# Designed miniproteins, single chains, continued (5): the designs that were tried, part 98

Each design is a single chain, and the fold is of that chain. pLDDT is the mean over its residues in the fold that is shown.

## One batch from the design tools (miniprotein)

Design m19398
Fold by ESMFold2-Fast:
Structure m19398 (fold): chain A 55 residues (1-55)
Amino acid sequence: GVPASWTNYLALPEEKRKELEALSIKVAVNKALNNDSPELEADEKRLKELDALIQ
């Protein structure tokens, strides 16, 4: 079957899906570049909040 996380992701409003996708990419890129900044901390916190919506 389809994972619950995927079903929950598809049930999100388009704006939140776009935010989750963009933020996931941004955080991954900044971590790969070892770019430690207050913005990265804020982005990681926001990404965790969005991930909680799809659990």
Scores: mean pLDDT 75

Design m19399
Fold by ESMFold2-Fast:
Structure m19399 (fold): chain A 58 residues (1-58)
Amino acid sequence: GMSDINSLLQKAVNFEKEAEKLLQEAPNDPNARLRAGILRGVAALLRGVASLLQKRLS
């Protein structure tokens, strides 16, 4: 339902914030960059799932 979509979007926002924090705290650390990239990838997948759920509810 709409609550599930909102939950997925909130999780995506949280992962994006974690990625930003990692890059701010360790901008020159390749491991931090990799971890931030993974978090952003997961956030993008969550947003994609939310979009698909929204289309099915329409």
Scores: mean pLDDT 84

Design m19400
Fold by ESMFold2-Fast:
Structure m19400 (fold): chain A 80 residues (1-80)
Amino acid sequence: SMAAKRAEADRQMDILIDRMVESDIKNKTTPLAKEIAKAIEEGDKKKAEELIEQMKRQIKEELDAQFQKMVDAAQQVIDS
């Protein structure tokens, strides 16, 4: 069913985002990742959770924007 395909796509996206967040925190690649690592080290669980949710939201917005650019580029080729 289309609903099952949508649910699987959403699950795969969540896995990708979680892996990206874990990698960034482990490698301290961004200022936000460094702040999350510091909150974890200091035992500030609430702050760490809030910052992780912020990071997941930012990554999803960036991935959605990149996907939309690819769709727009493909549509331009089809419409030409």
Scores: mean pLDDT 81

Design m19401
Fold by ESMFold2-Fast:
Structure m19401 (fold): chain A 80 residues (1-80)
Amino acid sequence: SRLEQVLKIVDERLKKTIEELSKHNSGAAEVQRKIAEEIRKEIQEALDQGLTTVEEMLEYLRKRNPIAAALLEEAVRKLG
């Protein structure tokens, strides 16, 4: 689905950010891992509630995690 494609881009972006930070700043990488874990948890909670569209996921995340919402919006732009 479109949501699955967007979520894959988000996960790849989170992994790349952590990998890049790990090369130069281990403390920042650890903080980013915790942020990524919270984002993944909130996405999973939304999926568990039955959200299936990008629009529903964006609305859910905007209220709970603005950083996650911004990453999802970026992923939507990349996908077209």
Scores: mean pLDDT 86

Design m19402
Fold by ESMFold2-Fast:
Structure m19402 (fold): chain A 60 residues (1-60)
Amino acid sequence: SEEEKKRRAEIFLEAEEGLREIYVYMTRQGGGDAAAAQKQAELDTRIENRRKELESEIKK
């Protein structure tokens, strides 16, 4: 169902956001604030693209 697809997408995106925070933190520890900012921008773009992709799939 659309409701099931939406719930699975929400859980997936929440997990991806959690992993993003971990990766940004680790990048900051190794590369400093500038590297962390770049990593955050890259992952934020990736998560946003995935959100749009999942929304498109739910509508089908």
Scores: mean pLDDT 80

Design m19403
Fold by ESMFold2-Fast:
Structure m19403 (fold): chain A 67 residues (1-67)
Amino acid sequence: MEEIEKEAKEIKEEFKKRNPNVKVSDLTARIRALERLAKEGKITPEEAYKLAQEIVDEFIERVKKEK
């Protein structure tokens, strides 16, 4: 979803501006993007919860595949 990826990039840039030496993981940025989108009313709370579970599941599957 483009909206989530766009918000995740903005969150990473915001953290980089505040703390240039801090690296934010893709997982953390995506979860924070979902929280922001839900607070702004762009997605429903139920939809945000479902997408968060999918992001976590994708991360777990990626870790398994990398081994």
Scores: mean pLDDT 72

Design m19404
Fold by ESMFold2-Fast:
Structure m19404 (fold): chain A 64 residues (1-64)
Amino acid sequence: DEVKESFLSMDKDGDGTISEEEFEAGLTSVAPDASEELLAALRARFDLDGDGTLSEAEIAELMA
């Protein structure tokens, strides 16, 4: 399951969500030269539900 696999690969501490810090670490691992502007735009998306994280359900919706 690609959704589950992507979630597990980014959820390194096993808390059931992907935080801004975990996403940032994942992004820098894949693209260590990623710009701060791109990261800031993605962080804004995490703030849409007010908790600053992405759940497995939210990732499933984004990947659909």
Scores: mean pLDDT 59

Design m19405
Fold by ESMFold2-Fast:
Structure m19405 (fold): chain A 62 residues (1-62)
Amino acid sequence: SAASLAQFLVDLGLVDPRYAEELARHLLSLPREEWGTAARLISQARGRPDLAELVRDRLLSS
């Protein structure tokens, strides 16, 4: 769900809790083929490119 994805992103430090659920809903609305790029960009923006694959896998399991 968007709420569980939002909490996952907060726990990884990839999003401010105030915007987490909106970001999660946006990510889940993207075409599947864009999830890898979105995961990479979010992770890189927070200085955590190592988390990109983990975020992508979480999206694919949603």
Scores: mean pLDDT 85

Design m19406
Fold by ESMFold2-Fast:
Structure m19406 (fold): chain A 99 residues (1-99)
Amino acid sequence: SSAEIGRELAQKALEQQIRQDLEAAGADLEEAEKVLKEVEERIREHGKRLGVSDDVIEYVINRARLDFADLVLDEKLSLEEAGEKALKRALEELDRIAA
């Protein structure tokens, strides 16, 4: 559908922006992708345990990905530190949504 195509294009644009920010920061892209996948999985697990809808979980994951890139690019955190901080913020957001 046109709505599915629109969401897929938006997702690709977000992924491209994150990659560009990580490249600008001089980050190891393979290691960054590994950290982001772990963060995404932990957010998804927590959201499902709280009974949060898949659409809301996806939104929180995308915000965490953007936060991660900003923490690496602007705050100059390590990939591990950025991943942990982005994850913590995302889990706190899910707890607020579920309350």
Scores: mean pLDDT 86

Design m19407
Fold by ESMFold2-Fast:
Structure m19407 (fold): chain A 74 residues (1-74)
Amino acid sequence: SLALLQALAERLRALGVPRETIRAVLDAILDSPTPEQAQANAGAILTAAGVPQDVRDQATRLVYDTAARIQAAQ
């Protein structure tokens, strides 16, 4: 759902995640077959981008929830 991805992007922006990193995280969600894989891939992207641990923990939970909601809607 575009609406779920847009909501996630705005929440990640509010957490201070850089725009390019947000784009990579959204791409990882679309390319991942499961919420678990989306969360793992997003976590790796956030770590490589130097995002602080507390922000990464919040962001990876939001990624999992968003990916799970997208999968449940299909």
Scores: mean pLDDT 88

Design m19408
Fold by ESMFold2-Fast:
Structure m19408 (fold): chain A 57 residues (1-57)
Amino acid sequence: EGLEIVTEASLKVAPEGRALAQQAHAAGPTSADDLGNALVPVVKKTNEIIKELEKKK
C-alpha cells in the first residue's frame, strides 16, 4: 500500500481537507465509502496526469 506519499501531499496542500473528510465520515460513512469507491479510479488517473504535466511544465 502506497498511501504515504499521497497522504503527505494532501496534508501539505490541503490540511483542512482532512477535517472535512472526518466530518463526512461522521455524518455518513456509507456515503463516504461510495464516494471513495467511485473516486479510486479517477484519483489514480488524475495522479498520473499530474505527474505527466509536472514533467512537461
Scores: mean pLDDT 57

Design m19409
Fold by ESMFold2-Fast:
Structure m19409 (fold): chain A 74 residues (1-74)
Amino acid sequence: SSELEQTILQFRLLALLTEAELAIRQGKYEEARRALKEAREIIEQLKSTGDPSLIKLSDKAEEKLKELEEKIKE
């Protein structure tokens, strides 16, 4: 992927995690689950590049994603 594509994916990932956190605060758990699902797909794309810096960023994002999933009690 181009550097521009990777940058866009990184910003999209941050936006989705932020959206999920806000949705959880508002009790909008369906919206939060959707945002977390999309975030997971982006994490997989970044890991598939094989770039160590993107893998490290993806690992941190995955930790945050798991924290947010634990807040959604269903």
Scores: mean pLDDT 84

Design m19410
Fold by ESMFold2-Fast:
Structure m19410 (fold): chain A 132 residues (1-132)
Amino acid sequence: MEELAKKGDEEAQFKLGVKAIKEGNYKKAIDYFLKVAEKKGKYYNASLAILTILTSLGYVNSEKEEEIKKILLSYYKTASGLFRMGLTFLSAGVMQQNKDLFEAGLGGLKLSGMSDEEIEYIAEVGKILGNL
């Protein structure tokens, strides 16, 4: 996996980001999810959701926060209303430790067309980071 991630494999980079969250290495996780976001492929939306969670909980340094905010603002202009609503409820849910609001966020992302696999990764990350 790590060798594939070094070669720019999106799936390997995404999975290493999730692994880094499980290990408490949020800086490494952010670096991987930003690399996935650059590719705008299968895991693009899931990476944006996880970066939103990390930013909302204050795990991002000021330099990376500006980069992530720029990416998110760019996406908000073109994203569906359901995706934006899902991301907003997801963020509020983890910040407030409100499971119902977090689950409403996941529902919005699913309705926006996100796959069950992507929703499962976001739910796992949110449970770990948000203590839900």
Scores: mean pLDDT 81

Design m19411
Fold by ESMFold2-Fast:
Structure m19411 (fold): chain A 63 residues (1-63)
Amino acid sequence: SLRDEILKLIGQILARIGDIFDLEQQLRTASGAEAQALQQRIDQLQREIQELLQQMRDLSTQS
């Protein structure tokens, strides 16, 4: 159902937010190339969250 698909997307968004918090914690003690790699992973997770939010919007407009 539409509701179940939206709830699944919410779960996927929350999981990625949790991953970002863990990576931000690691970033506090990282430097140089390690810090850059952690930031790139955070940026990737943020893009994935935006894609999931777009999927939720698309589902809402498709009925």
Scores: mean pLDDT 87

Design m19412
Fold by ESMFold2-Fast:
Structure m19412 (fold): chain A 83 residues (1-83)
Amino acid sequence: SVEFTKEELLERLDKLLEEDLAQIDREGLPEELRKLVLLRHEALKKLIEGVPVEEVVKWVRERAEELGLPEEDVEALIRMLES
């Protein structure tokens, strides 16, 4: 089994963000999806850095409301974070 350090997890997370943003640009996907992907990246980064999941979920709900993201997409993200 390969154990990843916090630094290695953050590096992999950044690479996934770059790939997601490149796909959004390539396919001309909606701005709301870009906002959702950026919110997901920040939430996962907080979890890797040791922020409790309940605190991250609260932050995600508050930030998503500020960004005007659809409730369905926000709830899907929260379910993923709690898994």
Scores: mean pLDDT 83

Design m19413
Fold by ESMFold2-Fast:
Structure m19413 (fold): chain A 100 residues (1-100)
Amino acid sequence: AVRRLIEAEASLAMARMALYLLPEDTPGVAEARELLDRAEEALDAGDVERAAELLRRAAETLLAGKAGKIGELAAEELRRAAELLAEDPEGIRAALPQVK
C-alpha cells in the first residue's frame, strides 16, 4: 500500500504542475484545481474513496474544457492517481500515517 500511495502522490504532483502551466481562464482549469485541493483534503482526512471520486471529476472537467495537450496530460495523471487510490482503499488508508 505504501508504494501505491507514493505512486498516487507522484501522479498528483505531476497533475498539479501541469495545471499550474495552464492559464486560469482556460475552461475547466479553475474547477479542476479546486477539485484537486478537495481531493487532497479528503485524502488527509483518510477518506480515500472520496479522494478518488474528486480526482476522477477533476480529470473529466479538464477533458470537457478541451484544455489542449497539457490539460490532457493533467487529466491522465489525475485518472492514474484516482485508479491507484481505488485499487486498495483500506491499504492506502492504513499507509497514510506511515507516509505523513
Scores: mean pLDDT 80

Design m19414
Fold by ESMFold2-Fast:
Structure m19414 (fold): chain A 92 residues (1-92)
Amino acid sequence: MPKITVTLTVAEDGSTSVEVRAEGIDAEEARRLFTRAAREAAAELVAERGLTAEQVEALPFEEQLALAREALRRAAERVGAELGAEVTVEVR
């Protein structure tokens, strides 16, 4: 069964980076699909809460991180279902 591991790293300056690792599937394909799903999930979450991009940026960092985690969780479910893969999300 293909496996995908997504690692969200939060730097000391508050910048974030996402690393995608894939086993049994093309890593570039997995990154492309996951990046698209994550953007779509993030946009949906912002719309569901009636927030603008400026309002999201004005949220406390912990609330922004919670939104990012939920977007990644939704993306993992969608990509896992589409590819028949086990998707794990880690936050560091």
Scores: mean pLDDT 78

Design m19415
Fold by ESMFold2-Fast:
Structure m19415 (fold): chain A 108 residues (1-108)
Amino acid sequence: RPSWQELVAKQLEEAVRSAQQLVEDGASGSELFEVVEEQLSKIAGHVHVEAILSNDEKLKEAAERIAELLVEGLREMKKLTEQGKNEEALSVLQEMAKRILQILEETL
């Protein structure tokens, strides 16, 4: 059965693909940010719930690191999308997703 880490990885890949499509379709920066913020907030919630339910200190530490990356990445994306720099915002999302995937792999 897929681990919750594998499910979160798929959710991150789907978020990146959705963001790429919005940029290609010429969506506004505000639309791009709103969709990404909603998706990443759901992922953060999922990770925190799994960490709490597992009672695993390593998973709790990983969840805190993931939350910090999500907050910083979303702040950077907000600034870029407000400037109409949607391609640069997409690059921030891609780099953040890559770092989160590395953290998830370390919890296996």
Scores: mean pLDDT 83

Design m19416
Fold by ESMFold2-Fast:
Structure m19416 (fold): chain A 90 residues (1-90)
Amino acid sequence: MTERIIENIFKVAEELEVSEETREKIEALIKELEEFKKKLEEEIKAGADPKEQERKYAIKVTATALRMIGLIIDEEIERRRRERERELLA
């Protein structure tokens, strides 16, 4: 369920045809989240509380989702700004 939000946001970014720069930033955030999950799984194996690790993961997923959404919104604002500038120059 939690990971589905990341997948859905990535699909929206692809459908909106975000710039390669924005796409690379999104992919870097997803990779960081995957590495964080692996680290939490290693900590559980070392004796950490699974519930506390799940809570940390949920917070990181939420933060990652918000950052991804912010990147997509910033790209859309910049695209609309360029469209307006094109109309003014015509």
Scores: mean pLDDT 80

Design m19417
Fold by ESMFold2-Fast:
Structure m19417 (fold): chain A 95 residues (1-95)
Amino acid sequence: MTKGLFHRAESEEEALKVMEEALKNNMIGITLNDRLEPGTTAISGYAEKGKAVLITIKFGEEEVEVEVWAKGGFSEEEIEKLKEEALKEVEEYRK
């Protein structure tokens, strides 16, 4: 499907704001901020016509925490799959 505007977000709050604005204006929006150093956060998001998802990956020294914000018609199965895909991408990038 069509991917539109890219935005680099410096925080989860900024990324959420971008996704909400994309939904409000019926836009297709993407926000990406990938910092893979310990103590940083990688954020990826996708919004398309009434649906938005934001995946936040927080890098600790020994652990990775994944959070998903979703609005619109996403199912629990779709959200779980997005979490798994995000973790897999992180594993590939750490090699």
Scores: mean pLDDT 58

Design m19418
Fold by ESMFold2-Fast:
Structure m19418 (fold): chain A 60 residues (1-60)
Amino acid sequence: SLPSVEELIERAKEAVRRLAAGDPRATFELTRIMLEAEKLSPEEQAKIRKAIVEERQYLL
């Protein structure tokens, strides 16, 4: 089944937190999430991108 927007947002936020913690595997995970996001609508892709930006801003 295709992942939901909410599922991809939560995975993306987790990956951003892991990347901030220095986990190099998080970069690969973010790339995979972005590829899955390409299967969604432009509006849904924008929601995922916004969640990534906001999580990066709020981590520190």
Scores: mean pLDDT 80

Design m19419
Fold by ESMFold2-Fast:
Structure m19419 (fold): chain A 83 residues (1-83)
Amino acid sequence: MSRAVEAVVALLRRRIEELREASETLPKDELLELINQAQAELDALRAWLEANRSSLSPEDYARLEAALREAEETLKEVREKAE
């Protein structure tokens, strides 16, 4: 695994934890703003991953895909709970 892939996976895991903590502590309006920012970041990363699919090793792609999917699912759960 490349250091860049490891760093992105670690960043996604950190974002998941930050969103969960924010869901318990922030007012609804501020939480929804953070959710919208995180959604835009995940959408951009998804687009990058698909654009670079042929350039990534199968192992790197699979790990990024799994981490991104987990982050996307967590964001959806946090949004549903906030609304």
Scores: mean pLDDT 80

Design m19420
Fold by ESMFold2-Fast:
Structure m19420 (fold): chain A 100 residues (1-100)
Amino acid sequence: MSEEEIEELVEKIVEAVKAKDFKTMVDLIVEATRKMSPEEFVELAKRLLERMVEEKIEIEYLEKTGLAMITIAADRYKDEELAKELAELLREAIEKAKEM
């Protein structure tokens, strides 16, 4: 995926979360794992979590989105280290959100 495609996907996921459309959020994450390498998915996760913190998304929805990414990525990539990296990104994002 290009940088522009990653950013467009981040915007779509954030809008789905703001609309409380968690089905669309999950569907978009699943499609991302089909098109992206593990490294590209980490970049998506990092940018998405950063955008959600900047947009002041409620911690409950930040956790819901992060856990969906971890669960879907673990199933699709079968990579335990990737799942740990995503969990760390989620922890950092929650910590930042609490400070804002």
Scores: mean pLDDT 85

Design m19421
Fold by ESMFold2-Fast:
Structure m19421 (fold): chain A 81 residues (1-81)
Amino acid sequence: MSIEEIAEKTFKEVEEYAKKGDLEKALEVIDKSFKYLKENYSKEEVLEALGILYERLKKSDIPYNAELVMHVHKLAAEVQA
């Protein structure tokens, strides 16, 4: 699966839970994808996937958009530390 495919699949699952009002599950989806990326991809590829997800979330009108965007930003900072 490509980095772009992982980011888009993650976004669609996040959108589904956010629209249901389930922020906790939406965040769990992001965390699960982040763990998978860290176990299977390079640091640079993980940052690329988080960047794609960040831009996709910013462009969307989903519930909890601000909280979801901030969470992805925090994960990207953890990869760079």
Scores: mean pLDDT 87

Design m19422
Fold by ESMFold2-Fast:
Structure m19422 (fold): chain A 79 residues (1-79)
Amino acid sequence: DIEELVRRAERLLKEAEEIVKKFEEGEISGEEAEFELDILLGLLLIIRGVGEVEGLDTSPLEEPLERMEKLLEEVKAKK
C-alpha cells in the first residue's frame, strides 16, 4: 500500500538528514556525502517506481523526493 511506501521514503529521508549532519559536522567528506545521498535518491526513485507499477497514487512520495533532491544539491553546493 502507499502508506508503507511513504514510511520507507520517510526512513530514507531521515538517513539522508543524518548524512548531511555528518558532513556539516566534518565527520565525512562532501564526496562521501554526495555518494551516499545519490544511493538514497536512487532507492527512493525505485520506491516511487514500485508504487507506479502497482497503480498507486504516488503523489505522497513527491515531497520526500523533492526534499532528498534539495539535500543532495546543498551538499554539492558546499563542497
Scores: mean pLDDT 86

Design m19423
Fold by ESMFold2-Fast:
Structure m19423 (fold): chain A 66 residues (1-66)
Amino acid sequence: MYTAEVTVVELGDRYMAFATVRDENGNVLGTGSAISRDAEEAARRAIERALEDAGVEKVDKVVIRR
């Protein structure tokens, strides 16, 4: 089971998102980050980059934290 977790931080007029893809043992497989004026876009791009870094096409669960 793979989980993507993204944390979104508000920085003035922008949002910075950090995403991590982990396995069921909590091992980090990939990470990604993105900045956007739209929080959802920042989260989406960060998750996409983390998935690419991990070499994983899909995850079983996505968790968004603010």
Scores: mean pLDDT 82

Design m19424
Fold by ESMFold2-Fast:
Structure m19424 (fold): chain A 118 residues (1-118)
Amino acid sequence: SYTEKAKEHFEKADELEKQGKYVEALRHYLRALVWIAKEYEEKGKIEDPELAKEVLRRIVDLANRHQEVADLLRSLIGPKAETALAIALAPGMEDVFGPIAAYVLGKEVAERHPELAE
């Protein structure tokens, strides 16, 4: 399923992050967002919005701690995406805007970087 593929990439990203492979971890977090976006396009809904929010939280945390991740993220989705993520994950907003941001960013990644859509 789309949720199973998103979770698979999330678990792979978590494993890579624990190994200090932060750039590779970012790529798998972005792949998880792509599968979340594919689910929304196909089904009109996201079955696991908590996973979507957690993927976004992991991306923001990783970019804040590692400059090479922030640089790659800006390269892949543009500088405006960092501001959009900060707003979507702000206290009191993440339950409404987190899943929307996951869909929008996953779609953007799939359109600009189809190699991350597989």
Scores: mean pLDDT 83

Design m19425
Fold by ESMFold2-Fast:
Structure m19425 (fold): chain A 60 residues (1-60)
Amino acid sequence: SDEELINRAVEFLGLLFEDRKEVGRAQLLDVLRREHIPEHLWERVLERFEREYGIRVVDE
């Protein structure tokens, strides 16, 4: 399901970037692309990642 994909993607981003205070949007999207996450879910993944880990998503 979409929710299961989002949850898995958020957890994966957390493992990669949990020690960061901010991460570039382009870098996060590159990871989601490589992990074959559907593009229509990307915004939901980034919103949850920022919310759950307190890491700022910034434009580079």
Scores: mean pLDDT 85

Design m19426
Fold by ESMFold2-Fast:
Structure m19426 (fold): chain A 81 residues (1-81)
Amino acid sequence: SLAEEAEKAAEQAVKYALEAMKLDPSLIPEAIGLALRAIGDAESARIYEEKGDKDGAEKAKKAAEETLKEAKKLLEEAKKK
């Protein structure tokens, strides 16, 4: 489902954000921001899917996937140090 896909993307984004902040503490504010955004995107996808709003659920899933891409980049930046 769209909500399940968004949840998986959000879980992975949170994991990458937590790893990045542990490797580089200067990234803590950005990592926390991305983690909260990922959680919000997944929650939005679940709410929209429960309401039968397919357009809202798809938009929230895409937002979670974009947040995951940003979290991956943050982790790669942290690893280079």
Scores: mean pLDDT 86

Design m19427
Fold by ESMFold2-Fast:
Structure m19427 (fold): chain A 66 residues (1-66)
Amino acid sequence: MKILEEAERLAEERFEEIRRFLEARLGVRLPDEVLRAVAITAEALRLIGDEIDRELAERAALRAAL
């Protein structure tokens, strides 16, 4: 699985939700091109973080069980 490609798909599928969320959080209207770049980056970071957290949790659980 290529995280960046998945993030791009997720950003496109949920573009309107991401736009509304980011505009609410930043308090500023952003051009669609900028929103798309930010959305893809945010989704990619979230996916990377989730994978890292899962690997670390699994390793920590194994260490704690020993």
Scores: mean pLDDT 73

Design m19428
Fold by ESMFold2-Fast:
Structure m19428 (fold): chain A 92 residues (1-92)
Amino acid sequence: MDERILRDAERLIEMMRENLPNLSDEDVERLLEAVRRAIREGLTAADAEAIVAEALARELTPEERREAMIEATAARLVEAIREQGLEELLKA
């Protein structure tokens, strides 16, 4: 269920914060919002690849590029959780 995927993503992000102490609350909220959007729109790893390719092909500002990378990361996380589950991701 979508709520479960969101909770698993929140847990993964919290673990990332423990290893990346410079990750701001704003960065966490932006990533969580991107995860919610990826869940709503059913984004896949293929969509993440398209977002990254488009961002690299365009002359984007650093902020626009950062937004694109956050969206791509969220789409990849959502698909990985759907296909493998949190337990399998934590084993890696």
Scores: mean pLDDT 73

Design m19429
Fold by ESMFold2-Fast:
Structure m19429 (fold): chain A 67 residues (1-67)
Amino acid sequence: MIVEGKEFENVGVTVLGVKDGKISVMVFALEKGSDDLYVGTGSGETLEEAIEDALRDAAKNKVASAR
């Protein structure tokens, strides 16, 4: 999975809630090769759209480095 130029090999998804036809999620993603941890939140009308939105957010939010 490639988002914002980063390849993620392990992605955990937590559904935060559903309100007014919008699904909100939090994702925890490990970057392939570096194992750097990225965390993001997103929303969408479908689970897939919410996950994609959250992964774009996560790509900007590195919370732990392997180094």
Scores: mean pLDDT 77

Design m19430
Fold by ESMFold2-Fast:
Structure m19430 (fold): chain A 95 residues (1-95)
Amino acid sequence: SSLGEEIEKKIKEMIELAEKTGDPDLIEGARQIGRLLLEAYELAKKGQSGQASGFIGDVFTLLEGMKLLLPEHRDVIEEMEKIVDEIDDLIRKYI
């Protein structure tokens, strides 16, 4: 579906922001966020809204942790968070 394609594209854009920094901890965190968002999307498509919302909550918790552990990349993490907010809005169309 066009919605699923848009979600996957936004996840890739978010990961690419982290990859541009060359920081292995930020890149690994971005990949973990992408995995959680894909799991949330699959759960939302199955009508498992509570579990999907839980995975989205884990993503925002991870973003806050990354801002604390990687303060030198705060601006990049905030750009990643904006993309995550857009992905959350798209997933919520199923929730």
Scores: mean pLDDT 89

Design m19431
Fold by ESMFold2-Fast:
Structure m19431 (fold): chain A 98 residues (1-98)
Amino acid sequence: SKQSEAAKRLAEDARISAEAAILAGEHALKTGTLSAGIGGVISGIGAQTAGDLALKRAESGGADEEAREQARRGAEEGRRGGEIGIRKGREALLKAAA
C-alpha cells in the first residue's frame, strides 16, 4: 500500500540520517571547531526527528506489519544515532569554548 511504502521510505531516511549524525559528531570531535560541533547537534536533532516521523507513519494504521516493523527499527536507529551526534557535537562545542 502507499502507507507501507511511505513507512519503509521514512525508515530508510531515519537510518541514513542516523549514520550522517554519527559521522557529523565524530567529525566535530576530530576537528574541535564550533561549526562542526553545531553540525553534529543539528544532524542529531534531524535524525531523531526522522525517527519520530517513521514511528508516526507506522502508527497510522494503513501500513502492513512488515512496513511497521521496519519503521520502528528505523525510528530506534534514528533516535540512537541522533543521540550520538548530539552528545559528540556538544562535547566538541564545550572543548572549542574552553
Scores: mean pLDDT 86

Design m19432
Fold by ESMFold2-Fast:
Parts: sequence; structure tokens; C-alpha cells
Structure m19432 (fold): chain A 91 residues (1-91)
Amino acid sequence: KELYQQLVRPSPELMEVLKEVGITKEVLTLAEVVFALLEWAAKKNLGDPENPTVIDVKGTPLEKLLGVEKFNTADLDELVERILKNATIVK
């Protein structure tokens, strides 16, 4: 819960994805980044029709950024760790 309130500055590459969902802020909470990526995936129709908690990012800019072909929305801890590799923590 507290981790999701952590302020982060996304990398330029992550910011390009965030801009597609209308985010132009230089600093966001980690929760805002997570929800923005989920909105981005929904707009790109990247949900797995056979497994609705799985988001398939293969072949998208997000695969390159996160280093994974898919992630599970039922367990966001792995997504959070991968986001932190593409953002600077702000105090």
C-alpha cells in the first residue's frame, strides 16, 4: 500500500507510453504509473481472451521496457519491480 504512494520519475521511454493515456506529469505516484499502464493495455486491447487477468505485451513497446512478454494483473508486485527499473524514485 505505502509502496504504491511512492513518487517516481519515469524514464523517457516509459513516459512515451504514459503520454498515450494522457499523462504528461514528470513525477507520478507508483500507483498512477501502474493504473496508466493498465489503461494503456486496455486501449491497445492486449488482454488475453482465455485468461482475463493476463496482459500480453509481446511485440509492443512495453515488452521492451519491462523485459517480459506478459504480466498478471492478479499479482502486480512483479510489474512494480519492472516499473522501478524504468523510473527514478523521488523523495
Scores: mean pLDDT 79

